# Designed miniproteins, single chains, continued (4), part 72

Each design is a single chain, and the fold is of that chain. pLDDT is the mean over its residues in the fold that is shown.

## One batch from the design tools (miniprotein)

Design m14484
Fold by ESMFold2-Fast:
Structure m14484 (fold): chain A 100 residues (1-100)
Amino acid sequence: TTATNTRTRLAKAGEKVGLDASVSVTVQGPATITANATAEAVSLKDGKKFTKTNTQAPVTVTSSGPTTITLNASVEIDVEKEHKDDVLVTTTGTATATPL
């Protein structure tokens, strides 16, 4: 099972933009859960992309019943592009559960 949460924010070139993404996954029985947060900054004028990814350590669930796990991954991008003041920053958090 995979859960995804996406947030989008406008930022100016030269700003440092920190975004967080929280995802919740419900598993039935033992499972390993991994989470990633990726931030992509795209210049709205020239389309240049800058990507930063933060990966969370795997979390093991040992419960035999339904369990909901919420994972939070944070990432920060330094927007250094001078060709355009406006940058679209998208943060995507993804959590994937693999049954044991």
Scores: mean pLDDT 65

Design m14485
Fold by ESMFold2-Fast:
Structure m14485 (fold): chain A 90 residues (1-90)
Amino acid sequence: AHLAALHADLEEIRQILLTEYKDVLPTETYIALSLDLAAIDHSLQTEDFEEAFKISHSLKGSSASLGLARLTEASHRLEDRLEALLSQMS
């Protein structure tokens, strides 16, 4: 159940980046954010939820600093879900 919800959150972030920000961000910024998403995806596939949380926290911070409100909100939602999962596994 948790893994499916985390993948849904990640896919929402990916879709927001692709549909709302791809044509408005500098290419290097878009690539950097896309690499963060790929790193989160890899962490979820290897069930490294601690690493996924750290990258999600960084992605939220980067998005907020760039003024990307919808990406920040979606990244925060993923971070919160990962934090809740980690609290239950501890």
Scores: mean pLDDT 85

Design m14486
Fold by ESMFold2-Fast:
Structure m14486 (fold): chain A 75 residues (1-75)
Amino acid sequence: EAEEVAEALRKIEEELPEVLELVKKDPSLKEGVLKSIEGLLEQLEQLKEKYPELSELIEELEKKLEELKEEIRSL
């Protein structure tokens, strides 16, 4: 299960640049995307407790999600 979680996290990370571009094209998505990122950050904190071996990967994704939130808020 930890390996499946790690693979899912890597796929999410790969999709982040596309999310930013999507919001730039359609600003009506901004509020919904920000809420989704906030929910994902909450889930990642719980996953760090459940899978400490994935902490480094999760922390990298959390950092990228926080950067994405800031960029979207700046739009």
Scores: mean pLDDT 83

Design m14487
Fold by ESMFold2-Fast:
Structure m14487 (fold): chain A 100 residues (1-100)
Amino acid sequence: AAANRERADQVLAGAAATAATLPPALADAVREAAALAAEALRAGDPERAEQYLRLALALLHYHSWLQSGLPGNRAAAEELYASLAPEYQKKFEEAVARIE
């Protein structure tokens, strides 16, 4: 439990830091997802935390693919998106629609 929490906290901190390099609308979406994942972890809701964490990572990999063209980033974004519940897939689509 503690080791998994430390790993999740590190990933969320990394996602929030990387968000500063994103377009503002996408940066806001990543920061919001990371903050809500951290809140869910504090509330003892690991399923909600996992969904927001996957959402944040999917957005980061998607942007990395747009910037780099690397197929691995696209594959990671697609896999994470496919693992999201429909409500979180909609959040991903709304965040992407806010960028040009």
Scores: mean pLDDT 74

Design m14488
Fold by ESMFold2-Fast:
Structure m14488 (fold): chain A 90 residues (1-90)
Amino acid sequence: MYRVEALVEAPTADGSTLLARAEAIVEGNRAHVKATVLQTGRTAEADVDVPGGSIEEAVRAAAHTAMGQASGVPVNPAEARVLELRAEEL
């Protein structure tokens, strides 16, 4: 089980770019994330399944989902990027 802090970037359908701070718990192929969109201060939570157990991919997918919910604007999943990631094993 890992506790993860990440900075994630995602372009939106309107041509802007969102940045979020994400706090996640990753366990096996599941990630629970809470993301705060820096431009709006809004937060959202998401749970995702990520086959293969990649912490970065789990956090990227979950943070992308949470950013879309928090911003109310569609984000492009193919261009979501993890800019910074710190993981601590629990």
Scores: mean pLDDT 73

Design m14489
Fold by ESMFold2-Fast:
Structure m14489 (fold): chain A 79 residues (1-79)
Amino acid sequence: MTIVIEIEAETVERQVAAALIGMAVGIEAGLSVKVKFEGGRVTLTITSDERPELALQMAERIRELLERMGLRARVTVLD
């Protein structure tokens, strides 16, 4: 299972904040988060085949934290 979180972040400061939130939650959960920066958008990718429920909980927590900071985030679940 792969989860993609796409975050709209128009400034470098917002992009860094989004990346740090994703990495911090990933470290706390013991899961790896891949970060990609693309012209005003930050993409966080979480992959877990052994613990898909934990990956989903982590993605939801990241989304909630980002929304509290006023960042728009969209979560997509892939195969």
Scores: mean pLDDT 81

Design m14490
Fold by ESMFold2-Fast:
Structure m14490 (fold): chain A 103 residues (1-103)
Amino acid sequence: AESLVEQAEKLLEEAKKILEEAKKVLEKAKKGGDPKEALKKIEKALLEIEIIEGLMRILRGVAKLTNAPQAVIDRLDQILDEVKKILEEVKKILEEAKKLVEE
């Protein structure tokens, strides 16, 4: 059975991949790619990270309900904080993509 921490670390890894793809999409748009296509892809990336953040909150809730060791709860809180920072970065990427569309 996969631990709550292992599940959370997989979600963080997925969030990091989504962020890196969003960065590539924005850079391609800045170099003469389609800015409207980039905006749609980055909006999807933001939604995917918001879903990951929600799943992380559920894992933390399960850990508390099952009286998981404090070290497990602390690790889940660290991973959730990292996902929140990724969410803020994707929001900044989205604002830059919106400026490229000039809407």
Scores: mean pLDDT 88

Design m14491
Fold by ESMFold2-Fast:
Order: sequence, then structure tokens, then C-alpha cells
Structure m14491 (fold): chain A 60 residues (1-60)
Amino acid sequence: KELEEKLKQHREDAKIFEDGAKSAEANGLSQEYIDNLRKAADTHRKEAQKLEEEIKKLKE
């Protein structure tokens, strides 16, 4: 199912951005850069959750 594949992609992207944000924090990079990475990770996590909910709603 197309939604399930998008779900997997969003989960992978969330992990990449979250890991990047943690590395940036540890290295004392700009707050703007760190914040942007965290927002990207959060967006992908929320999209993953929404996709799971949509799939469940379609299946009841």
C-alpha cells in the first residue's frame, strides 16, 4: 500500500534529522540550525503518525 511506503520513508527521515540535531547540539552549532533540524524531524514523525491513523481509519 502506498501509504505504508510513505510511512517508512517518514520514519527514516525523522531518524536522520533527529540524529543530526543531536550532533549539532553536541557540537554547539547555531540554535537556528538545530531548531530547523528538530522541526524537520518532528514534522516527519507527525506525518508518520497521521499516516498510521489514516490507514487504520480506512480499515476501521
Scores: mean pLDDT 80

Design m14492
Fold by ESMFold2-Fast:
Structure m14492 (fold): chain A 100 residues (1-100)
Amino acid sequence: SKEEKIRKIVRLAIAANLLAVAATYSDGEEARQDMEGAAETVREMAKIFKELGLDEYAKELEKVAERIRQAAENGDRETVLELAQESVKIAEKAIEKIKE
């Protein structure tokens, strides 16, 4: 249902931010895995928004996920955290559009 997809998006947004925060408390391989996990989680949100017909929001989240991946390759934990937070804002705007 639409409500089940909205709940999954909310859980994924929380997970992406928790992974980004966890990366700030780790180094090397563990930090990289957490940052890559955040990127994959944002990409999964994009897929669900596409299934809901919100293609523009899905495209924005796909761009955010790719930017998180690039920041992760550079070990840039601060940028990953900022981008994960931005993905939440995009998700909130998209959910409001669904409620209209």
Scores: mean pLDDT 87

Design m14493
Fold by ESMFold2-Fast:
Structure m14493 (fold): chain A 79 residues (1-79)
Amino acid sequence: SSAAGAAKAAKEMEELARKAIELAKQDVTKGKSLRDQMVALGEEAAKKYPGFRPLLDALKAQLEKEVSETIAAVEAADA
């Protein structure tokens, strides 16, 4: 079902964001790459499941913010 597909995409986005946060602490470039992959996955999922776009877009924005805040903190600590 579209609901099951959207839920699977949401879980994959969360897993990519968690990996991005952990990798950013070791390698900011790798963290940014996984963040970009998560954003791309979220947009593709929203196109495939348009009825769930508001939920997927909200999750994408939240996860992108969390990863970006971790990247900013790491870059500030290394400066």
Scores: mean pLDDT 88

Design m14494
Fold by ESMFold2-Fast:
Structure m14494 (fold): chain A 67 residues (1-67)
Amino acid sequence: SFAEEERKKLELALKREKGKLKEILENLLKGKLTVEQIEYLAKEHKVPIEKVIEYLKSIFPDIEIIE
């Protein structure tokens, strides 16, 4: 499925990334992400915050967004 393929890509990315993006990927795979981390992803990918949330929920339906 799309969600399974995307999760696998994120797991592979975690092995290669450093710094802030690595922390974001670790939190995402734990099913928790802060609003600040979502804003960072939106800025990096040049997409609206709403698009990031839609994408994340499509892959991790039970994701917890923490302020």
Scores: mean pLDDT 79

Design m14495
Fold by ESMFold2-Fast:
Structure m14495 (fold): chain A 56 residues (1-56)
Amino acid sequence: SKERMLNALREELQKLGFSQEDIDKLFSSHSVEEIMELITQAVQESSRAPLLAALK
């Protein structure tokens, strides 16, 4: 269940144009819930900016 959720989130991030390295960095510094919120924001804004800010 958790692994399926993590894989789904990783695939969504790849669709948004993030590299495997960037995806790994996001998951190392943010919770699953935080990542879900950032993806939701990015989709709503049609912008990668929320996720790019999280990578700093």
Scores: mean pLDDT 80

Design m14496
Fold by ESMFold2-Fast:
Structure m14496 (fold): chain A 65 residues (1-65)
Amino acid sequence: KLAEELGELTKTDSVKAGQKLGELLKSLGFSNDEALELSIEALNEAKGDKAKAAKLFMEKALKKK
């Protein structure tokens, strides 16, 4: 659910998606550096697919936690 919601946000409003991701990661206890690393990994694996990037990002964040 969260990954799909974030995927939709990144298509329509990347700024709002970023804010929501930041709040979620903060609630999970991730640092800014950890959040940035996960974002870069997800974007690289998705190869420009914003929805896929959001799903991969969420999966990595939940596993690392």
Scores: mean pLDDT 67

Design m14497
Fold by ESMFold2-Fast:
Structure m14497 (fold): chain A 71 residues (1-71)
Amino acid sequence: KEEALKLLGQAVDAALAGDRETAEHYLSQLEKLASPEAVEAARKAVDAFLQGDTEAGIEAARRAYEIILED
């Protein structure tokens, strides 16, 4: 789960930098380590941050984090 949390953070950082390709790369790695529900939440966070919706991005990232911790 520690590795999954690191990948979530890296995907979010890439999205905040506007780097969709790098964010998608980290999301693909997260798919191998986390549940589909966690990956869905992480994708919503990435999309929100790429669109400049910081509030929605934080909410989705928190949800992904909580799901990963429950696993």
Scores: mean pLDDT 82

Design m14498
Fold by ESMFold2-Fast:
Structure m14498 (fold): chain A 89 residues (1-89)
Amino acid sequence: KLEKAIELLEEAIEAVKAGDYEKALEKLREAAKLALDFLESQGDSDAVDEVRKLAAKALEAIAAGDEEGAIKYLEELRKKVEEVREKVE
């Protein structure tokens, strides 16, 4: 489940690099939903808050056409999801 969220975040980063901000936004929303649904099921409120914060920052950067900011926050979100996955495996 978290593996799919990580894949979607990688696709979002590639979409940003390609200038496809609509696709990046779609992939980010799908990834955030999967990650949040999983974290809420685990009762990890701190991880939920951090994922929401990073997803919001990535969303703002994508909406502003800020390629550097979008990539930065998408990569930070991906790393956070990977860290959570490692702890539950």
Scores: mean pLDDT 83

Design m14499
Fold by ESMFold2-Fast:
Structure m14499 (fold): chain A 95 residues (1-95)
Amino acid sequence: KVEEVRKLLEAVRAALDALPPKVREVAAKILSILLSEDESTYLSVAELAEKTGASRATVSRAVRALAAAGVLETRRVGRTTYVRLAPEVAEALRS
């Protein structure tokens, strides 16, 4: 558990370090929001934009970076992108 959490935190840090400060703040808020949800719950980019107070473009950039790092899982349905914590990430952080 400790090694998996450490590797996950390093991946998150690397992804965040690649982002401009404003996008990095939004990415951290997204993670906090998703950590408060059930691991099976998807939130849309629009809902994350409303909850963070950020633009959809900024949220999309943060989500894309975190998904590339394996921290978030995304699903596109039509024109809407849905986001959740990757199941293995949620398990590692909540265990």
Scores: mean pLDDT 77

Design m14500
Fold by ESMFold2-Fast:
Structure m14500 (fold): chain A 105 residues (1-105)
Amino acid sequence: MEEEIKELAEKIVNTKSPADRRKIIEEFGKKKGLSKEEIDFIFYAVETFIRMVKLYPDNVDFMKKFFLHQLDLDKKQGKLNISDEVYELTKKIIEAVYEEYLKKN
């Protein structure tokens, strides 16, 4: 896992407000040259994953696998209007958020 992605995940997990998480993801995305739509996609994926983990804290591993499987399915069905690079980056961010969330619990 890239060190930048790990640092991003640590900031995300330690931030309680969706609005503050959006700012963190926007700063990261702007540094990487991502479009607003790509940044919004990453934010949506992160918020959806965090919500799932909070609703099902005893099934975090299953929720991670389920979420990543749904992302893969959406990509294969052409539902994601993002580059392959952003898709792979989003998966790495979700995996890093999962690992940091487990450490905090």
Scores: mean pLDDT 83

Design m14501
Fold by ESMFold2-Fast:
Structure m14501 (fold): chain A 93 residues (1-93)
Amino acid sequence: SMVERFNAFLDGLLAQIEALSDEEKEKLAKEEEMESPEKFLAYVRGLIEALREEQKKNPLSEEEFAALESVKNPYDALNEAQTLIGQRHAKLS
């Protein structure tokens, strides 16, 4: 099912993000205005959990999923998935 395929895709994104170097994780944490790489990873895990629950109610189309699979950067793919599920990255400076 699309739900299972998207969950497997999210598992892959999480694994790729967790496998990033400490330097890259620190860079992403700073870009997201987070206190540490650990806080950034906790945020990513929480976002993935939210996406898993939300997509059960409104699964992606084949075309939307194919578009996500074309995104090469795992964090960019996660942000695109959030957009497609109707959640938005809103940062307050």
Scores: mean pLDDT 78

Design m14502
Fold by ESMFold2-Fast:
Structure m14502 (fold): chain A 65 residues (1-65)
Amino acid sequence: MSSDLALSVAVELIEKQQALVTKDANIDYVKSTAEQIINKFSYGSYQIIKEEDGDYYLLRLVKTK
């Protein structure tokens, strides 16, 4: 379940540079796993920044260097 969500979030972040995740998810796992997926596929250095947006977490994709 959480790994499928992390993959979906990773795809959304690559396509749109941001994704919304409901607060009932294990956000730390989703963020960490999505970051690992993106860095493996992109062969780059990216971080995911977590912001709070009402009933959601807003995740943003940022290139670190």
Scores: mean pLDDT 79

Design m14503
Fold by ESMFold2-Fast:
Structure m14503 (fold): chain A 63 residues (1-63)
Amino acid sequence: SAEEAIAEARRLAETAPTRGASAAAGMGVKEGEQLLAQGDDEGARRAAERGIRGARTLEKQGQ
C-alpha cells in the first residue's frame, strides 16, 4: 500500500548509512505524503518507491 511504501522510505531515511541515500528516501517520504494527502494513493506509492530505489542506488555508490 502507499502507507507501507512511505513507512519503508521513512525507515530508510532514518537508517541509511550515507547522506545521499538518506536524502533520497526522505524525498520519497515527502512526495508520497503530499500525494497521499491529495488522494493520489498510486502516485504516493510510486513516489515512495522511487525514493527507496534512489536510496538503494546511492548507498551502493557510497553517496
Scores: mean pLDDT 84

Design m14504
Fold by ESMFold2-Fast:
Structure m14504 (fold): chain A 55 residues (1-55)
Amino acid sequence: IKKAVLEIIGNELKVVGGGEAEVILKDGSKKVLKVGDVVDLNEVLAVENAEVIEK
């Protein structure tokens, strides 16, 4: 499985490239993110199949 590339933009985590990322939220739910999707960084517990880029 190819890793997704995620970018931190302020308090948001955005998928900027690669494949799909799996995000585990603090409430225990799991979300699949595709290129262009955004999630609130404060609600994220863990990220799988992803590389995170800051700046």
Scores: mean pLDDT 77

Design m14505
Fold by ESMFold2-Fast:
Structure m14505 (fold): chain A 95 residues (1-95)
Amino acid sequence: ELEEKNKIYEEMLAGEEATPEKEKLYKEITEPLAEAARLVRELEPDPERLARFEEEAEKVAKEYLEKAKKEKKYYEQFLKAAEKIRELAREAVEE
């Protein structure tokens, strides 16, 4: 259930012990972010597109962090944020 994933992820953020379950949840969030990072490297020759991406990504991160705090659904909101940031990176490269 999503409530259990949210609790495990919140505990993972507060704790330091890596368990297979916590590692799996961490990978679900970091995979989209890693892909976004690879795509963003293609923007280096175009500082205007890079700046635009960074501005939009910062807005997304801030918005979803506030939602996570309000709803106590850190896993769900962070996953959505990571996926949206990946989408923004792809759009920036394609433009």
Scores: mean pLDDT 72

Design m14506
Fold by ESMFold2-Fast:
Parts: sequence; C-alpha cells; structure tokens
Structure m14506 (fold): chain A 100 residues (1-100)
Amino acid sequence: AEVVIKSARELLEEAKASEDVYKAALLIDQAFALLRMEIAISLLAKDYETALRVARELARLGEEALRILEEKNAPQSVIDGIRSDIAAAKRLVEEIEEKL
C-alpha cells in the first residue's frame, strides 16, 4: 500500500508540472488505476484497514487532481470523469467503514 500511494503521489506531481493537459490527465488516470488496484487487492484479502486507508487517499488525491485539471482548463468530459471518480471513492470509503 505505502509504495503504491507514493507512486500515485509522484504521478500527481508530474501531472501538476506538465504543461500538456492531456498528459496531465493520463498521469492522473494512471495514479487512480494504481490506487484502485491496491483497494481491490486489499478487499479480496479482507484487509479492510488497508483498503480504507487507500480509498481515503484516492478521494484526497482525486480532489487535488480535479484542482490541477481545472487550473489547466481540461475538457469538461475529463472534469466530469474526475468528479465521478471522487464520488465513487467517497462512497467506497463509507462502504468499507461499515465492514469495520
């Protein structure tokens, strides 16, 4: 989990530094894919504590990614996608908390 969270944060920093909005969006999507995979693996292992920690980080980084993409004037479809991902992450946090 720690290594995956660190990798996702590094991808977001690269996205923030990128002058290409499409490259920024791709890096953000890659970061979210890494975090989603870690959540899925943790849930399959019934490691709800790790799944919750990673899901909370996904929601937090999602809010940061939304700000980055809005500042770069990303297309509305990209913004809508990120907002959907944030909502899904927040819902997942609530569902995992109910299992603890």
Scores: mean pLDDT 88

Design m14507
Fold by ESMFold2-Fast:
Structure m14507 (fold): chain A 90 residues (1-90)
Amino acid sequence: MLKPGEAEVEVRLSSDRPVGRLRPDDKVEITIRLAEGATEEQRKQALELAYRIVAGMLGLPADAPLEEQRAAFDRLVAEGRVTVKEERIE
């Protein structure tokens, strides 16, 4: 259960296999769940976590700049390989 003011990031592959290294034919669904009262900063932190997860799945180094992680994420979204959904828990 999310506590008030928390955010959760769920990552799911379109295939039935466990989340891990991204294959060329994989599609990724990312759900960002925001509890009631979650701040814009908490939402931003959840989105940045999603960038890091996707960058890791692509094999980017853990020390890659946040702008590089975001660029890789945005590219996959533009290609239709990553879908982002935001849900607010009422």
Scores: mean pLDDT 74

Design m14508
Fold by ESMFold2-Fast:
Structure m14508 (fold): chain A 64 residues (1-64)
Amino acid sequence: SLKDEAYKLIKEIMDLMEQTTDEDLANELSDLYVKLQGLYLSGSITEEDLEYYKEEFKKLKEKI
């Protein structure tokens, strides 16, 4: 389900935040985390939202 995929993505973002020593990367990951968690908790997450945050997270991982 969308909710399960969103939860998985939130966990992956959290894990990378805990691993990184790059302050700029940590700040960008934190921004994604807050926004995605807000949508997840409000129950208003869409397929388009999930795809957007997956792509943004992928771009951040490419900087490593």
Scores: mean pLDDT 84

Design m14509
Fold by ESMFold2-Fast:
Structure m14509 (fold): chain A 100 residues (1-100)
Amino acid sequence: SEPDPNAPGYRQLYRLGPALRALFREVGETADTLTRGQLLDYLAKALRKFGVLGTGENRDIVDVSGTLLGELLGKDSLHLHDLSPVFEALDAQTTPVPTP
């Protein structure tokens, strides 16, 4: 599920699964609950830290092999035109939390 940034559910808090928590600690986030926007921001930071962008014909492919991000996605590479593995991993590693 990909909520619209302007939808009421956009500020929904999500509890992080263990793989996602381990990944985010490597990019400076220790919280166990984040909003969808924060989840996407920290995933982008993790991709910049662990990903190796290809060159030439592979310029839209990011190598994540041997990294915590690759383990989270279950893949050795991520194609920038298909971010479905990222969103599937988010859905698998997050649980919606009611606001206190």
Scores: mean pLDDT 75

Design m14510
Fold by ESMFold2-Fast:
Structure m14510 (fold): chain A 61 residues (1-61)
Amino acid sequence: MVREMANEVTYELVESTGDPEEDIRRATLAVQRAEQAITQVIQQGRTDQARDAGRQAVLQV
């Protein structure tokens, strides 16, 4: 836990130009957005994969 916090602080230190608070906020927003996108891609990817598998099975006959 403490080790992970140290890593996050160092990352913030490198990115901070004077406002570490704003840098943290932006990073948090980016992470949240990425997580949502990943979830969506996984959901859509799985549905598409099932559909493709079905069609491919018919074609492979």
Scores: mean pLDDT 59

Design m14511
Fold by ESMFold2-Fast:
Structure m14511 (fold): chain A 62 residues (1-62)
Amino acid sequence: LQARIDHLKAYYLSLANFYRKLAEELEKLAEQSTDPVLQQKLREMAEKYRKLAEIYEKLAKE
């Protein structure tokens, strides 16, 4: 059971890092976009992924 908990924590930390990187990439794409609608959508997605990263980081801490 303990080994499963350790794997779960590692998994959540991995997800937090993954979503944080996605949010950064989406924000950069939004800055480079010439389409205002696309910029808005990319920024909204970046915000959602930042929130997901924060949630998974909290879950990883126990």
Scores: mean pLDDT 81

Design m14512
Fold by ESMFold2-Fast:
Structure m14512 (fold): chain A 80 residues (1-80)
Amino acid sequence: MLKAQTINQSFTDKNGNTHNVTIELTEETSEWELVERLAAALGELFGVEKEEVDELLALTRAGDVEGLDALLERVAAKLA
């Protein structure tokens, strides 16, 4: 039987409020799947769009350094 595991992590936002983020993992969760779940949770917490998080993960997986730089510039401009 696959055993679910839960990772609890606390993050402090720019207003000084602490948020608890919970990520569920299965027994067969890969390291990349963990990265995907962490990126999605942090993106939601900091107001980054899911599409931009998904693009970041896809570019990272492909090793596209130029694409990553362009995406980070776009996200930084949006969050400014």
Scores: mean pLDDT 63

Design m14513
Fold by ESMFold2-Fast:
Structure m14513 (fold): chain A 102 residues (1-102)
Amino acid sequence: MEKEIREREEQARKLGEELEGEELGEKLGELVREGRYAEAFRLLLEAQGVPRRVAELVIEGHELLAKKGEEADEEIRRLAEEIAELLLREGRATEEEIREAL
């Protein structure tokens, strides 16, 4: 367990450095060490230019997928629609790109 956490911390730091430099890498390493994986994933998405609200919805969808099948389907659909609307509003995706992703 300790060795695995250390390896994951190193990987997270390296990924952060590749995207936004050393400071983000250090923060990601800290979050992974603390077991705050959802927060680390959110920061990675934000570093890639994903808005905070969209990143939060992606994490929520991922957690729902891990918990249940049928009950999760309705919430996952709702999250996908909200993500699509936010991307359209910010001009980060076209209607055609969203149609192809769905």
Scores: mean pLDDT 62

Design m14514
Fold by ESMFold2-Fast:
Structure m14514 (fold): chain A 61 residues (1-61)
Amino acid sequence: MSLEELVERMKAVADAATRAELDYALAVVQDPSASEEQKQNALAGIETLAAMFESGGVDVR
């Protein structure tokens, strides 16, 4: 599964605030001007949210 597909699946079950956070994090990962640290932090945030959804019984992968 691509990162974009994972984010789309999470957004389908997320509230508005979490959708905005996912959109921002994905934009940072895809931003060529963002630092590697910013991209790594954004990716870690997406993975943390995915793990939280999975822990709540929501299959996003």
Scores: mean pLDDT 79

Design m14515
Fold by ESMFold2-Fast:
Structure m14515 (fold): chain A 90 residues (1-90)
Amino acid sequence: TEEEKKAKMLEVVHKMKLELIELAIEKNEDEETVKKLLTGINELVQKLEEGKISGQEFITELKKLRNQTKLSEEMEKVITEMIEELEKIL
């Protein structure tokens, strides 16, 4: 069902958000960049949970957030892997 797909997407996002936080601490990533990224992800999660955006729109906005944020190669890779997992769920 669409609800089951959304639940799986949220599980993937929460797991990858933790991985991003761990990576940011381990690699001493730029705090402002990390804060901007995590804030953006949290806002998209809230919109998805509230039904304001579809799963497909969530993926589109996440790609946009990745492209507009000056991420390290390692951080960009984690987000790209998250996007690929989300696309498999849809």
Scores: mean pLDDT 85

Design m14516
Fold by ESMFold2-Fast:
Structure m14516 (fold): chain A 125 residues (1-125)
Amino acid sequence: MSIEEIIEELIRELSAENPDFKLAAEKLKELAEKYASLNEEERRKMARLFVELLLERFSTESEIRRFFMRLLRVIGSFTNDEEMLEEILEEAMALVDALVAGDLEAAVEHALRLFDLIIEVLNKS
């Protein structure tokens, strides 16, 4: 599965009325493994793709916030490190704020930091 297909499936699953958090966890792990194999330029392209897909899928701040809260629940299934989860929450909310403000460059930078933190969690799991 391509990175784009994994991101699309993850967004679809976590925006569903009854999300399958186990399937979302499997997709997040697959996405993190692929992201870890990318160079800096490729990671930036992936982060931009993620931002673009979020903007295409979600039209309201509440929809975007709900997606990230569900993503955090999935990440929490891999770690009990409260400090790490708080750092991930801060980056996720900063990403939401950048998306709401229409600051695409800030959104890409926060997405890169968020993916780096997710990889750190999953590599320790």
Scores: mean pLDDT 86

Design m14517
Fold by ESMFold2-Fast:
Structure m14517 (fold): chain A 74 residues (1-74)
Amino acid sequence: EEVERYRKLAEEFRALAEKHEQEGIDEYNRLLAEGKVDEAERVLRVHQGLADFYRLAAESYERKAEELEAERKK
């Protein structure tokens, strides 16, 4: 089922986004403890960028599933 496949992909990409967001926070805190403030900020921004990318991918698949469901109801 294509709708179910897109929903599952959206869920998987959302999980990846959450993972990268958390990893960014963890690395940020670790670098701050080492006094590397500028590096901490850069690493956090990189992980947030990756999280945003995966979140957009999840939204894309979610939208595709919604469009397919809407067509099936017509």
Scores: mean pLDDT 83

Design m14518
Fold by ESMFold2-Fast:
Structure m14518 (fold): chain A 74 residues (1-74)
Amino acid sequence: MENFRKAAELTREKMTAALAEGVAILRAAGDEVITGEVFGEGTKAVGVLRGEKRVVTITGDALTGEVTVEVRPA
């Protein structure tokens, strides 16, 4: 339905905001951000932020428009 390109663009925009929030989460926990990577996987975009004590994984799904943030121990 409609324009799939628009859904993908909205998901990208939400992913950018979620990545900034992920950095803030690590900093609030007293972690320094060591590395950050973003890559595409089919209809999904995945961002991984690595801190000393925690890893933040952000997944955006262009089919659902959902962006999920997961925090786990390093």
Scores: mean pLDDT 72

